Designed miniproteins, single chains, continued (2). Designs and how they scored, part 64

Each design is a single chain, and the fold is of that chain. pLDDT is the mean over its residues in the fold that is shown.

## One batch from the design tools (miniprotein)

Design m6337
Fold by ESMFold2-Fast:
Structure m6337 (fold): chain A 84 residues (1-84)
Amino acid sequence: SIKEVMLEAYERALKLGEELLELKKRTGLSDEEAQALFDERLDKMIAELQKKYNLTPTQATYIKTKVIMYLGDPKKFLEELEKD
């Protein structure tokens, strides 16, 4: 279901964020460089999910939007999944 794909996307995005924060601490990447790497890796991950689950472009955009909106609030993300 789309809810399962959204949960997978969210969990993968959280891991990407954690990896980038750790990389930034170790290497001294600028905020701009870290943000660019996050955006690149997020887009690649969404494209992989779109191909794997045969999502429409609208569904892929919807998932990306929800993931970005709730990256800092996992509880609210889960509450929104139950409403949809």
Scores: mean pLDDT 83

Design m6338
Fold by ESMFold2-Fast:
Structure m6338 (fold): chain A 55 residues (1-55)
Amino acid sequence: RSEEIHRAMVEYSEALKAKDFERARELLERLGELGMPASVVEEERAYIDELEKEQ
């Protein structure tokens, strides 16, 4: 994996841990731009939506 994808993945994980769902969605869009499969992006987006609803 590229360094760019690795950094984005780390920041995405940190945003989820901080419950910063807006930042997590921004990082997920960036991961999609960097080559994450669209199916994975959609699954992760649904996961964020569920986490936000449970807050």
Scores: mean pLDDT 79

Design m6339
Fold by ESMFold2-Fast:
Structure m6339 (fold): chain A 55 residues (1-55)
Amino acid sequence: SLAERLLKKELGLTEEQIKYLKENLDLPPEELGKILGISARQAAGAQQLLKDTGE
């Protein structure tokens, strides 16, 4: 998907990390960021992107 491609390119997320993100979209951005090794702001942006694309 376009969203997955952007997350890989912009945030360096792996396919496994993107899968985790999709399964845990309701986690606080701060906690999700710590788990994925990105900032809370980046995690919040990734959550919003996936919600907006219906992924």
Scores: mean pLDDT 83

Design m6340
Fold by ESMFold2-Fast:
Structure m6340 (fold): chain A 56 residues (1-56)
Amino acid sequence: SEAELYAQIAERELEEHRESLSPEQLELMKQLIEALRAGDFATANELGRQLRQMMS
């Protein structure tokens, strides 16, 4: 499903940047993955935007 695919992408992002992530960024990433798995794309999009801004 799309939700599972997006969650896998988010998990890969987490693994790739784990060493650079703050505790706050880790928490946002966990919430993003959970939102994706729940099919809550509105929340997932907002969390993803916040994470991208923080990681840039």
Scores: mean pLDDT 77

Design m6341
Fold by ESMFold2-Fast:
Structure m6341 (fold): chain A 88 residues (1-88)
Amino acid sequence: MVDPERLEVEIELAMARMQISIAKQALKKVEDEEVKKKAQELIEEAERKLEEAERALEAGDLEKARELAEEARELVRKAFELIDEAEK
């Protein structure tokens, strides 16, 4: 059986990947150049954090993988907030 702790981290990584994908799609609809640039930077940083989380998971550092995945999701949340503010 898969380790329950590892499975939980894998689920969090999958959620982060999904959120990044959705954010990239939302970014395509942004017309404000400055907001688009800032949101893109946040999404790129989230992708970097996700890659770090994947490396931590591979190394067996489940705590680091979980924390990095949470950071990636928070960065994506901030990107969505900027996009939402620009749509108003």
Scores: mean pLDDT 83

Design m6342
Fold by ESMFold2-Fast:
Structure m6342 (fold): chain A 68 residues (1-68)
Amino acid sequence: SMAALQAQAAAEAAALAAAVDAKRPSPETIRRHAEGLLALAEQGVASPEQRAAAEAALTFLDMVDASR
């Protein structure tokens, strides 16, 4: 259902925020939740703010990877 997908988007957004705020952030965990949230945004079930958070996280990770 649409409500279940929106709840999943909210859960992925919360997991992404928690992963970024962790004492020892894992790039793999951040990427996993950001990609999950972005996939839901492409389906039109995530808010613009949730999509922006996913895109920002992926852009940051790609910049970090490119600098190594």
Scores: mean pLDDT 85

Design m6343
Fold by ESMFold2-Fast:
Structure m6343 (fold): chain A 61 residues (1-61)
Amino acid sequence: MTVADVAKKLLESFGIEPTDERVKEVLKLAGLEGKEDTPASELTDQDYVRLGRAVEELKEK
């Protein structure tokens, strides 16, 4: 599982279609831009907090 896969699952859990564009935006907002192919096991607790906030922010739009 990659960082991009985690972002897709979070988007789906919030009822947002996990398009490539939305995945990129979520990762950018979370400060994880360019880490799409990074293993999810390398994510810190702080990275997960930032991803959750990024998805919530994107859902508001």
Scores: mean pLDDT 80

Design m6344
Fold by ESMFold2-Fast:
Structure m6344 (fold): chain A 107 residues (1-107)
Amino acid sequence: AVRVEALGPATATTAGHVSVRVRVTNPSGEPAGLVAAPVIDGRPGDALGGGWAPDGAVVEFGAAGVDLARADGLAVGGLRGPVEALDRATLDAAEGKAVAALGPVRP
């Protein structure tokens, strides 16, 4: 199964960009698709960021357009294949998930 591990808190900017460093593991050795969604009231919302990472990679990954007045953190989901849509169903289908609390907001 694809695994995603958060390596610290999520970093936010005043522009609504939120990212976290994650380690990605895909036992098949293929690249994993990545989706990121803001966590609001302890639950992931719709995915706002999509991408990919090689197996074993440590990457900084996140989303733009995050409402910092509502967001508690960032959820990152890992998929065996490419990201086809940015929605909550895609995040719900992710085999590996990590949640990082929001750290300090930076300009």
Scores: mean pLDDT 79

Design m6345
Fold by ESMFold2-Fast:
Structure m6345 (fold): chain A 62 residues (1-62)
Amino acid sequence: AAEEAIEKAKKYAEEGNKRQASIWLTAASLLAVGDILEGDPERTERARKYLEEARKLGKEVD
């Protein structure tokens, strides 16, 4: 879920569609936070990595 949203954000960023890229970055961040709140250690670790990727991509899109 969060990984797919990050992949879509990367595609839109490459296409120069900053609006769509920002929307998908926001979706990825919200999905990652949801995984952390669920309390699953494996999901929490993956969610942390997805948030880090979203933060890096967000700096590039902005």
Scores: mean pLDDT 71

Design m6346
Fold by ESMFold2-Fast:
Structure m6346 (fold): chain A 97 residues (1-97)
Amino acid sequence: PTEAEIAAAMARIMMGIGKLLEKQGKLEEAAEMYEKAYEVALPYDPRVAAEALNNLGKALEKAGKLEEAIEYYRKALELDPENEEARKNLEEVEKKK
């Protein structure tokens, strides 16, 4: 595997851990895992980095941090304009303000 493939795999594992933390209500710890996934993926795979930022935005929404969630969804779309989940999440969160 290439360094890019290893980084993407590591980022996906971190995002998986973040999702498990969210299910436990550990939103701050989940956000930290998504931030780490973004940092690991960013140099190698902007699409996976965008996925991590989308997950971070979702965790921030659950924590009631709507303005921060909007910023991260926008940043995810800057990295991957075709990320349909981030686009949908951005549209939904903008309707809640």
Scores: mean pLDDT 87

Design m6347
Fold by ESMFold2-Fast:
Structure m6347 (fold): chain A 72 residues (1-72)
Amino acid sequence: AAELQQRAARLRDAADRLERSLAEGVGMGHAMLAAELVEEVSGRKLVVEPTEENARAIAAAARAAADALAAA
């Protein structure tokens, strides 16, 4: 239970950091981290591209993975 909550919190934090970094143009490192966390939880490897659309998709995937962990 605590481990799932901690993983969900990490995914949400990574998504929040990625979305904040988009305003500063430094989102690539945060996008890679969020994608890695989604892969660890879901086994799904995400494509990481230097676009705002892709970064938002990764953030959404991280939030969805966090919600799935919280619901388990």
Scores: mean pLDDT 78

Design m6349
Fold by ESMFold2-Fast:
Structure m6349 (fold): chain A 55 residues (1-55)
Amino acid sequence: SLEETLLKALEKAAKEKDVELSVKLAKFLISIGVDKEKVLKILEENKMYEAVKKI
């Protein structure tokens, strides 16, 4: 599904420490109805605290 593909893309961007892409993907996922807590957990598990602050 698009949601599952985008969640994998978010995890990859977070692991690569791409803050800008992680924020864009996270905001888009939330906009299409993905649970904000699920998105934030992916960012926090990858220590992407700067991205978390922008969401």
Scores: mean pLDDT 87

Design m6350
Fold by ESMFold2-Fast:
Structure m6350 (fold): chain A 86 residues (1-86)
Amino acid sequence: SAVAEAQRRVDEALLALLRAVARAAGLSEEEIEAILAGEAEPPPEVRAALERAAEVVREALERLAAGELTPEEAAELVVEELERLA
C-alpha cells in the first residue's frame, strides 16, 4: 500500500538521521542501539533532531493521505529534509 511504503522509507530515513546525529554528538554504537531499543534516553541533540523530523514526517504523510503527493514524492521529500537536519 502507499502508506506502508511511505512508512518504510520514513523509518529508514529516521534511523539514518538518529545514527548521524548521535555519532556527531560522540555516542558509541552501543549507546545508539540502546536509544533505538528504548533502553536509554536520547541526549538533547538527538531529541531535538527527532522532534524536527517528526514535524517533517507528519506534514509529508498528511499530504500523501490527502492525495497531494505520491508515496515516492513523500518519501523523497522526507529523506531530503532529514538530510538537511543532519
Scores: mean pLDDT 80

Design m6352
Fold by ESMFold2-Fast:
Structure m6352 (fold): chain A 61 residues (1-61)
Amino acid sequence: SPVEVYRRLVEELVRDAERPADREGAIATLETLARSLAASPDPELRELGREIEERVRELRA
């Protein structure tokens, strides 16, 4: 499903964010993805967008 593909991408980006050199780029990509998915007509993708926003907040904490 599209949700599974995006979940794999999110986990890769979260791992990238753990590396100092890649952190800001990975977080920026996650923020862009969250905005895109929040605008989706698919309720599963909108919910994933909200989950990504939570993950970004955790990474910036």
Scores: mean pLDDT 85

Design m6353
Fold by ESMFold2-Fast:
Formats: sequence, C-alpha cells, structure tokens
Structure m6353 (fold): chain A 67 residues (1-67)
Amino acid sequence: VKLSPRELEILKLKLLAPELSNAQIGERLGLSPATVSRHLRRIFEKLGISSEEELFSEKAQEALKSS
C-alpha cells in the first residue's frame, strides 16, 4: 500500500483513538477537518476498504502488514 507519511499519521491516530473526529485529528496534525476527510477517503481507496469499520477488520490489518 502506497500511504504517504501524512496518511499514515492520520490512519494511526484513527486506529489508536477511533472516537476522534476529523476536526480533532486536524487540530493535532495542523490540518483542516476537510483535509483530514480527504486523506481518509484516499487511505480507504488505497487499502481497498469501503467503510471505517473495515479498518478494524482482520482483512484490513493483513493488507497493512503485506504492503
């Protein structure tokens, strides 16, 4: 998977604290909520997942390990 360093930061924050809103993630990383939303959509497309719930699936974890 071709995740940028910024996309990895956003993904890690979401995995560690799924309750964080896009605004809260943006505040931590110096990004707007809209920019965080755009990065999350790109991450989902790159991982081949269609929903946020799939981030916590065994399939998503295997995809991250194999890349």
Scores: mean pLDDT 73

Design m6354
Fold by ESMFold2-Fast:
Structure m6354 (fold): chain A 60 residues (1-60)
Amino acid sequence: MVTFEIEAKNVSSLIAAALIVIGELPDAEVSIEGDKVIVTVEDDPEKIAFVEKLKETFNK
């Protein structure tokens, strides 16, 4: 399993990131820690790439 931290600049972005992960990766473990969405996914290159792209999107 691989764990990622998606940093959100505000509460709306935090909620959006969490909802996107829940909707697109229903088997992923999702938790919120302060200004971060913690996402744990299986060692699947497609799922890993999705979370990395989402992280890039919210960092921009």
Scores: mean pLDDT 80

Design m6355
Fold by ESMFold2-Fast:
Structure m6355 (fold): chain A 58 residues (1-58)
Amino acid sequence: SMGEEFLEKGRRAFEEGNYKEAIRYYSKAIEIYLEQNDVDGVRRAAANLGEALRKLRA
């Protein structure tokens, strides 16, 4: 799904240390999952977004 694709792109950006890019992808994934009422997708993307934000603010 598109949500999974953006979540995957965010994960890759995060692993590369590109936290701002990861934040953008995770935010997009959250938006898509919300439109699809995919609660588990929202939870996963939101958790990853939180970690990326923590890294950016460290």
Scores: mean pLDDT 86

Design m6356
Fold by ESMFold2-Fast:
Structure m6356 (fold): chain A 101 residues (1-101)
Amino acid sequence: SREEVEKLVKAAEGYAKTAEYYKKKLEEEVEKGGSLENVESLYDATKKSAEEAIKLAEEAAEKAKELGDEELAKKAEEIKKKAEEIKKEAEKIYEEAKKKA
């Protein structure tokens, strides 16, 4: 059970890092005046990775709380918050890029 939660946390961290990577690529594409098609593709990649991180982090936090593991629950909640912020920032970047196109 604890090992299962640790695997969920690790998976959530992996997806959050992937979302962060694609958000950086999204920012770079917008800065260089890349095509809207490329911008949209990078935004979609960021959004999907962030949403998966949020889902896995929520499951990990719930299961960690059931086990009484406050440290794992806190770690999972921090990953969720980070992924939510990445998603929100990516949405803002994409909306601004559409206005300039």
Scores: mean pLDDT 89

Design m6357
Fold by ESMFold2-Fast:
Structure m6357 (fold): chain A 65 residues (1-65)
Amino acid sequence: ELEKAKEELLAHAKKLKLSEEAIKAALEKLEEMAKEGKLDLKEVKKVGIEKDIEEGVKLLKEAAL
């Protein structure tokens, strides 16, 4: 689950040519959510995971200028 979300985020990051720094920040956010049980709660919805990844990428892109 978390591993798959990380792989999808990395695939999107490569497509968008994100910096390693931006990718690292997004991965840390995913790991933090998983530790809080927000991502690792049973029956996590794919759409929820994808939305969080996309929002994370959007935030990083906006912050990076």
Scores: mean pLDDT 58

Design m6358
Fold by ESMFold2-Fast:
Structure m6358 (fold): chain A 69 residues (1-69)
Amino acid sequence: DPEVEERVAEAERLLREALELLPSEERRRELRERFEELKKKLEIPGAEIQLKALEEMIRLPQEAIEEVR
């Protein structure tokens, strides 16, 4: 599904931005680990589960960016 792939790419772009803004290696590690947990949920069959995982993958780095700005 190209739309899912596009949203994953957007989430990964936001993750990179968040990681650049976070001053703490510990905070960066925690963000990466949480993001990977959400990414694994995309392997579970089900449009609703995949959609929720994608929404969280975008929200997680976005919230981290907002906390440091």
Scores: mean pLDDT 79

Design m6359
Fold by ESMFold2-Fast:
Structure m6359 (fold): chain A 60 residues (1-60)
Amino acid sequence: DEHFQQGLAAAEAGDLATAILHLHQAIQADPDNREAWLALAELLARHGWEEDAAYYRALA
């Protein structure tokens, strides 16, 4: 999934907004992409959004 790869690259670059956008697009394209849900959860946890991170982790 191109959006998944772009989301991961943006997260590693520290571009939170771009990373969230692409990971959401990856999830919309393939809701069964567990790795995209977990990547979004980890990104949110790194930025102190632990309740949101727990929510996405539970959906994975």
Scores: mean pLDDT 81

Design m6360
Fold by ESMFold2-Fast:
Structure m6360 (fold): chain A 72 residues (1-72)
Amino acid sequence: VEEIMARAVALAEEAARLLAEAQRTGSEELREEAERLAAEAERLAREAAALASPEEREALHRAMTSAMLAAA
């Protein structure tokens, strides 16, 4: 489960970075790429959550939220 969780968080962080750049430059391509990565991160997070303990789910939720907020 750790590998799926790590991948989900990494994709969420990358999506947040691309979204921040898209907002700064006005690039629709970067915004669309960020949305694709965010969607994949959410898919992997759902898969990990199904296999995780309640404590692991809470940790994953906090990590994903933190990664997404990095866009601000």
Scores: mean pLDDT 77

Design m6361
Fold by ESMFold2-Fast:
Structure m6361 (fold): chain A 96 residues (1-96)
Amino acid sequence: MAEEMGERAYRAAKEGDGEGAGRAVYEASKSGSGVSGATAAAGAARGAAEAGHGESGEVAARGGVRGGVESDTLGGAIGAAAALAGGVEGQFEAGE
């Protein structure tokens, strides 16, 4: 699951689809898995960096934070923090 969500977020972000990237991170985080949320956020950040779209990574990070918080679990909280960090890194790498 974590690898699949990371791949989905990566592809969406690389295509410039911030909404799709954010949705993938949100779904991964909402599942209560910090690893899945972090993996999806990292995928989105990587995709955004390769496409030159820092905003895709930011949207994905925000989706992950929201999903993690709404899951009301420790795993979700960890995933939300990782998603935010991944998004920031993606913005930085994309030259923002």
Scores: mean pLDDT 66

Design m6362
Fold by ESMFold2-Fast:
Structure m6362 (fold): chain A 98 residues (1-98)
Amino acid sequence: MKEEAIKHLDEAMDLLSKAANYAEKRGDFDTAAELTLLLIEVYLAKQSAEKGRFDDAKELAENVRKKVEELSAQETDPELRAMLDKAAEHLKKAIEAL
């Protein structure tokens, strides 16, 4: 359902924002910048979903989920990895609800 999808996109945005801030505080500016760009893509997915463009929203969310999963697989910091894994799970649930 659209409302459930938007809820999971909002949860993913919150987690990616926290992950970006965590990476920045650790001095990992490259990861922080990449996570900030992914956050913008989730925001665009949410806007597409709100406008009823579910195919566009799903494509954007799937692209972000894949990139977040790739970042998580390469991440050595367990706290950052946990935030990324949780963000990916919310993106997956959003995609299923679209």
Scores: mean pLDDT 88

Design m6363
Fold by ESMFold2-Fast:
Structure m6363 (fold): chain A 68 residues (1-68)
Amino acid sequence: EERFKKIREYFKKLTEAKKNNDQAKIQEIIDEMKKDGLTSELDIIAGTEEFHRLVREALDKLDEERKK
C-alpha cells in the first residue's frame, strides 16, 4: 500500500516537473524513485514516449556520478 501511494505521488510530481521544464526537479524525483527501489516503475515510465528521453538522461547522470 505504501509503495502504491509513493508510485502515484512520484508520477504526479514527474508530470508536473515535465510541464514546468524543470530538469533539476525531474532528476531529483528519478533519483528518489531509484533510492526507494522503484526501478520497475522507472522502466515503465522510460517506456513511454513522453518520458523516454528525460528518464534516460536522468539515469545517465546518476551513473556518471557513481563512476567518479
Scores: mean pLDDT 69

Design m6364
Fold by ESMFold2-Fast:
Structure m6364 (fold): chain A 106 residues (1-106)
Amino acid sequence: MEKTVKRSLELDLSPKAQPVANDLIASTAQRLLRDYGAEEVTVKVEDAAGSAPSVATKAEEKIKVTFTGKSKLTLELKFVGASEEKIEGAEAELEYLFMMLEFIAS
């Protein structure tokens, strides 16, 4: 079974919130790869300066992204052979991440 899950969120993060957002995204990506059967996690941040995607295929690979003021965050997950239960858990992890990111946004 191959499935792609994609979610996007617009954020306006203060300079103090930017490192916290990066750490939340990185820790979520590591859990998705390790515990939820994601084969690939792609994180893309689009702002006035452009776009720089960060890709991880192993839990040990740390996602690093930079936010500059108002940005559009996109997470794309690829699954190959994962159970429906694992994919549903991954979708719940993304919803929790987005809730936390909105909470820390300015």
Scores: mean pLDDT 80

Design m6365
Fold by ESMFold2-Fast:
Structure m6365 (fold): chain A 57 residues (1-57)
Amino acid sequence: VSEEEAETLLKNLFPKEEFSKETIREAAKVLTEGKEKKLPVSEMLARAREVALKELE
């Protein structure tokens, strides 16, 4: 998963939020690992949300 794809996904999940490059990279990494492990889409989205929430309030 590319950083651009991860950024688009995070903007769709949190449309009022702006994320750092570091958070986008971590989300891309988590999504890539999820695809390699063939995790359900719901589990991959949950892991990406956890990465985003770490930067948010």
Scores: mean pLDDT 76

Design m6366
Fold by ESMFold2-Fast:
Structure m6366 (fold): chain A 66 residues (1-66)
Amino acid sequence: SSSLEAAFETLVEMAKTHSAEVIATFVKANASPEEQAELIAYLKSRLDTLDPEVAAKIEAAIALVE
């Protein structure tokens, strides 16, 4: 969905300048548990489209949200 795409874009940009902990905190503050699960599934399905360093940061943030 467009909302998941927008969230994905925001988290990718955050991964360039912020820590995984900051990204995880942002997700927990701005998404319900159900929305977090949907976003995590969406992120995992698109990790291979990202720069390896950005992908690693997002994977670390996912681990902190789960």
Scores: mean pLDDT 83

Design m6367
Fold by ESMFold2-Fast:
Structure m6367 (fold): chain A 55 residues (1-55)
Amino acid sequence: MTELIAAASRLPPRVMKVLVRHEIMGKSYAEVAEALGISVATVRRLLAEGRAAIA
């Protein structure tokens, strides 16, 4: 589905990558953090910002 991807296209690529991996691919916060080389705290923050921007 492209609904979240289309909405998130207005977000920075980093925020979009976090949203896609968690919401579409079903990866946990830890898995997303590992895949992107960032902390779990950063994943949590980017998810919150992305969701606030598209919801």
Scores: mean pLDDT 72

Design m6368
Fold by ESMFold2-Fast:
Structure m6368 (fold): chain A 59 residues (1-59)
Amino acid sequence: SAEEEKEEIEELAKVLHNLGIPEELARKIAEEVYKEYGEKLKSGEMSGIDVAELVEKRL
């Protein structure tokens, strides 16, 4: 649902912000990540933690 998607994006943005990414940029990245990996996140193939680890490795 749209509400669940918004909540997942918001949680991803918080994780990215904790990695030192500015809040506004973290939200944009979270939205793009959900767009690219949303199906894997919904299926349980990938969690928000897995996404955060990928972002950390790229920083």
Scores: mean pLDDT 72

Design m6369
Fold by ESMFold2-Fast:
Structure m6369 (fold): chain A 108 residues (1-108)
Amino acid sequence: MAGEVAIRKLAQGLSAEEALAAAVAAAPDDEVGIAAAREIARLKEMVENKDKNKEEILEVAERALKALEEAIIQKRKAEGKEISEEELKEIEEKRKEILKEVEEYLKK
């Protein structure tokens, strides 16, 4: 949840600080999601500095999104909940959607 909020806000052109603040506000008790959001906020700093090419930024984005996916899975396991194959597919599809939003942002 928290990491997903962060990356969507980053894709919308918000600053790393604003994106992280939005993620924390959405899920303040989500320690794992907040950690993922922090990684995603770091991606925004790389984009803003323009010292990295698009391919390097997309690799960092994919890594951050995979960290978010793992964070969601770990949180569900910590809550004693089974993750179905259908839920995993939804998480993967959502990750791909967010990555596409990041790609569109990088075309700016």
Scores: mean pLDDT 63

Design m6370
Fold by ESMFold2-Fast:
Structure m6370 (fold): chain A 78 residues (1-78)
Amino acid sequence: GSPRTITVTVKAKDAKTGKEIEFTATVTLSGDRGAQLQAAASAAGKLRDEVYKKTGNKKQAEEVEGQAGAQFRAQIDA
């Protein structure tokens, strides 16, 4: 495949301070669509874990994983 790097940026609010924090996830894509989707899903999951650790908000972390996954799929399918 043609290797490419794609990036998604999401924002989440810290549960304790109420401050908005920006998070960035980057993934390098290669191989077929299935391999690219698997790499994107892994990156979205890592972003979820980072958001949860930084914000303390599990629901917001899960929403961010969904948003990042959707943005990655849109970029892969473009």
Scores: mean pLDDT 81

Design m6371
Fold by ESMFold2-Fast:
Structure m6371 (fold): chain A 60 residues (1-60)
Amino acid sequence: MGETELAILRLLSERGPQSQREIAEALGVSQSTVSRALQRLLKAGQLARTADGRYTLAAP
């Protein structure tokens, strides 16, 4: 797993659901970088999307 992916998982664990913009701002990376990492995490079943378009950790 890449460093951006691990940082996203940690951020969501600490702060709860976040938008792509909020994740990019918190990590100091581009929205494009976050988008690619989010796609990989969604494919891996590590994340779910909320009804308001935010990302959250997938429930066990």
Scores: mean pLDDT 81

Design m6372
Fold by ESMFold2-Fast:
Structure m6372 (fold): chain A 89 residues (1-89)
Amino acid sequence: MSEKIKESLLKEVIDAVRWAMERAGIPEEERESLLKKVEEYVKKKDMDGIIALLRSSPNKELQIEADVFEAFNLIIEALDKIEKERASK
């Protein structure tokens, strides 16, 4: 269950980041560079990498987006831990 949620989240991450960049008024060159990096992390299914990348941005809107993604990632990790504990008992 949590794996499907995580895959869905990663699939929509590119769109979410694009919307955040457009809302923040980020220059095209910076948007393209950041989106390319985000797409690479999405292909690797590396949510922590995406969060770190956005959090390292000087743009406050992207830092807020990183906080949102971190919250969702923590929820997914908590669900995975609960499922693993139930399977082990």
Scores: mean pLDDT 73

Design m6373
Fold by ESMFold2-Fast:
Structure m6373 (fold): chain A 57 residues (1-57)
Amino acid sequence: MDVEEFRKLVLENPEVREALKDKEINGAKEAGKAVLETAKKLNLPEEVIKKLEEAIK
């Protein structure tokens, strides 16, 4: 996943951005997991969820 695509995703989804901010204190891995979990709760398209999983790996 392109860094620019990820940035756009975060900006277009305020709930994803909030999850990222909250977990930032606990480090990048926890922030990534929170973003992915929030995306799943929002029922974002599978394509978006797949890109987030690739970014976290």
Scores: mean pLDDT 66

Design m6374
Fold by ESMFold2-Fast:
Structure m6374 (fold): chain A 66 residues (1-66)
Amino acid sequence: SFEEELEKLVEETKKKLAEAKTAKEMIDAASQGGQELQRLLEEGAPKELVEKAKAEIEKALKDASA
């Protein structure tokens, strides 16, 4: 389901962001997450689930950057 795919994407992106050692690694992880979110949206994932996943990834990026 799209819900399971989005949850998996969020968790994988959070792990990559937490393990990132450089700004480039953080940017790459966030960019890859954003591309996968766009792919799922284009495949018909509900907008509200995509927005929730995007917010979680944005929060994780801010947390990793602090």
Scores: mean pLDDT 82

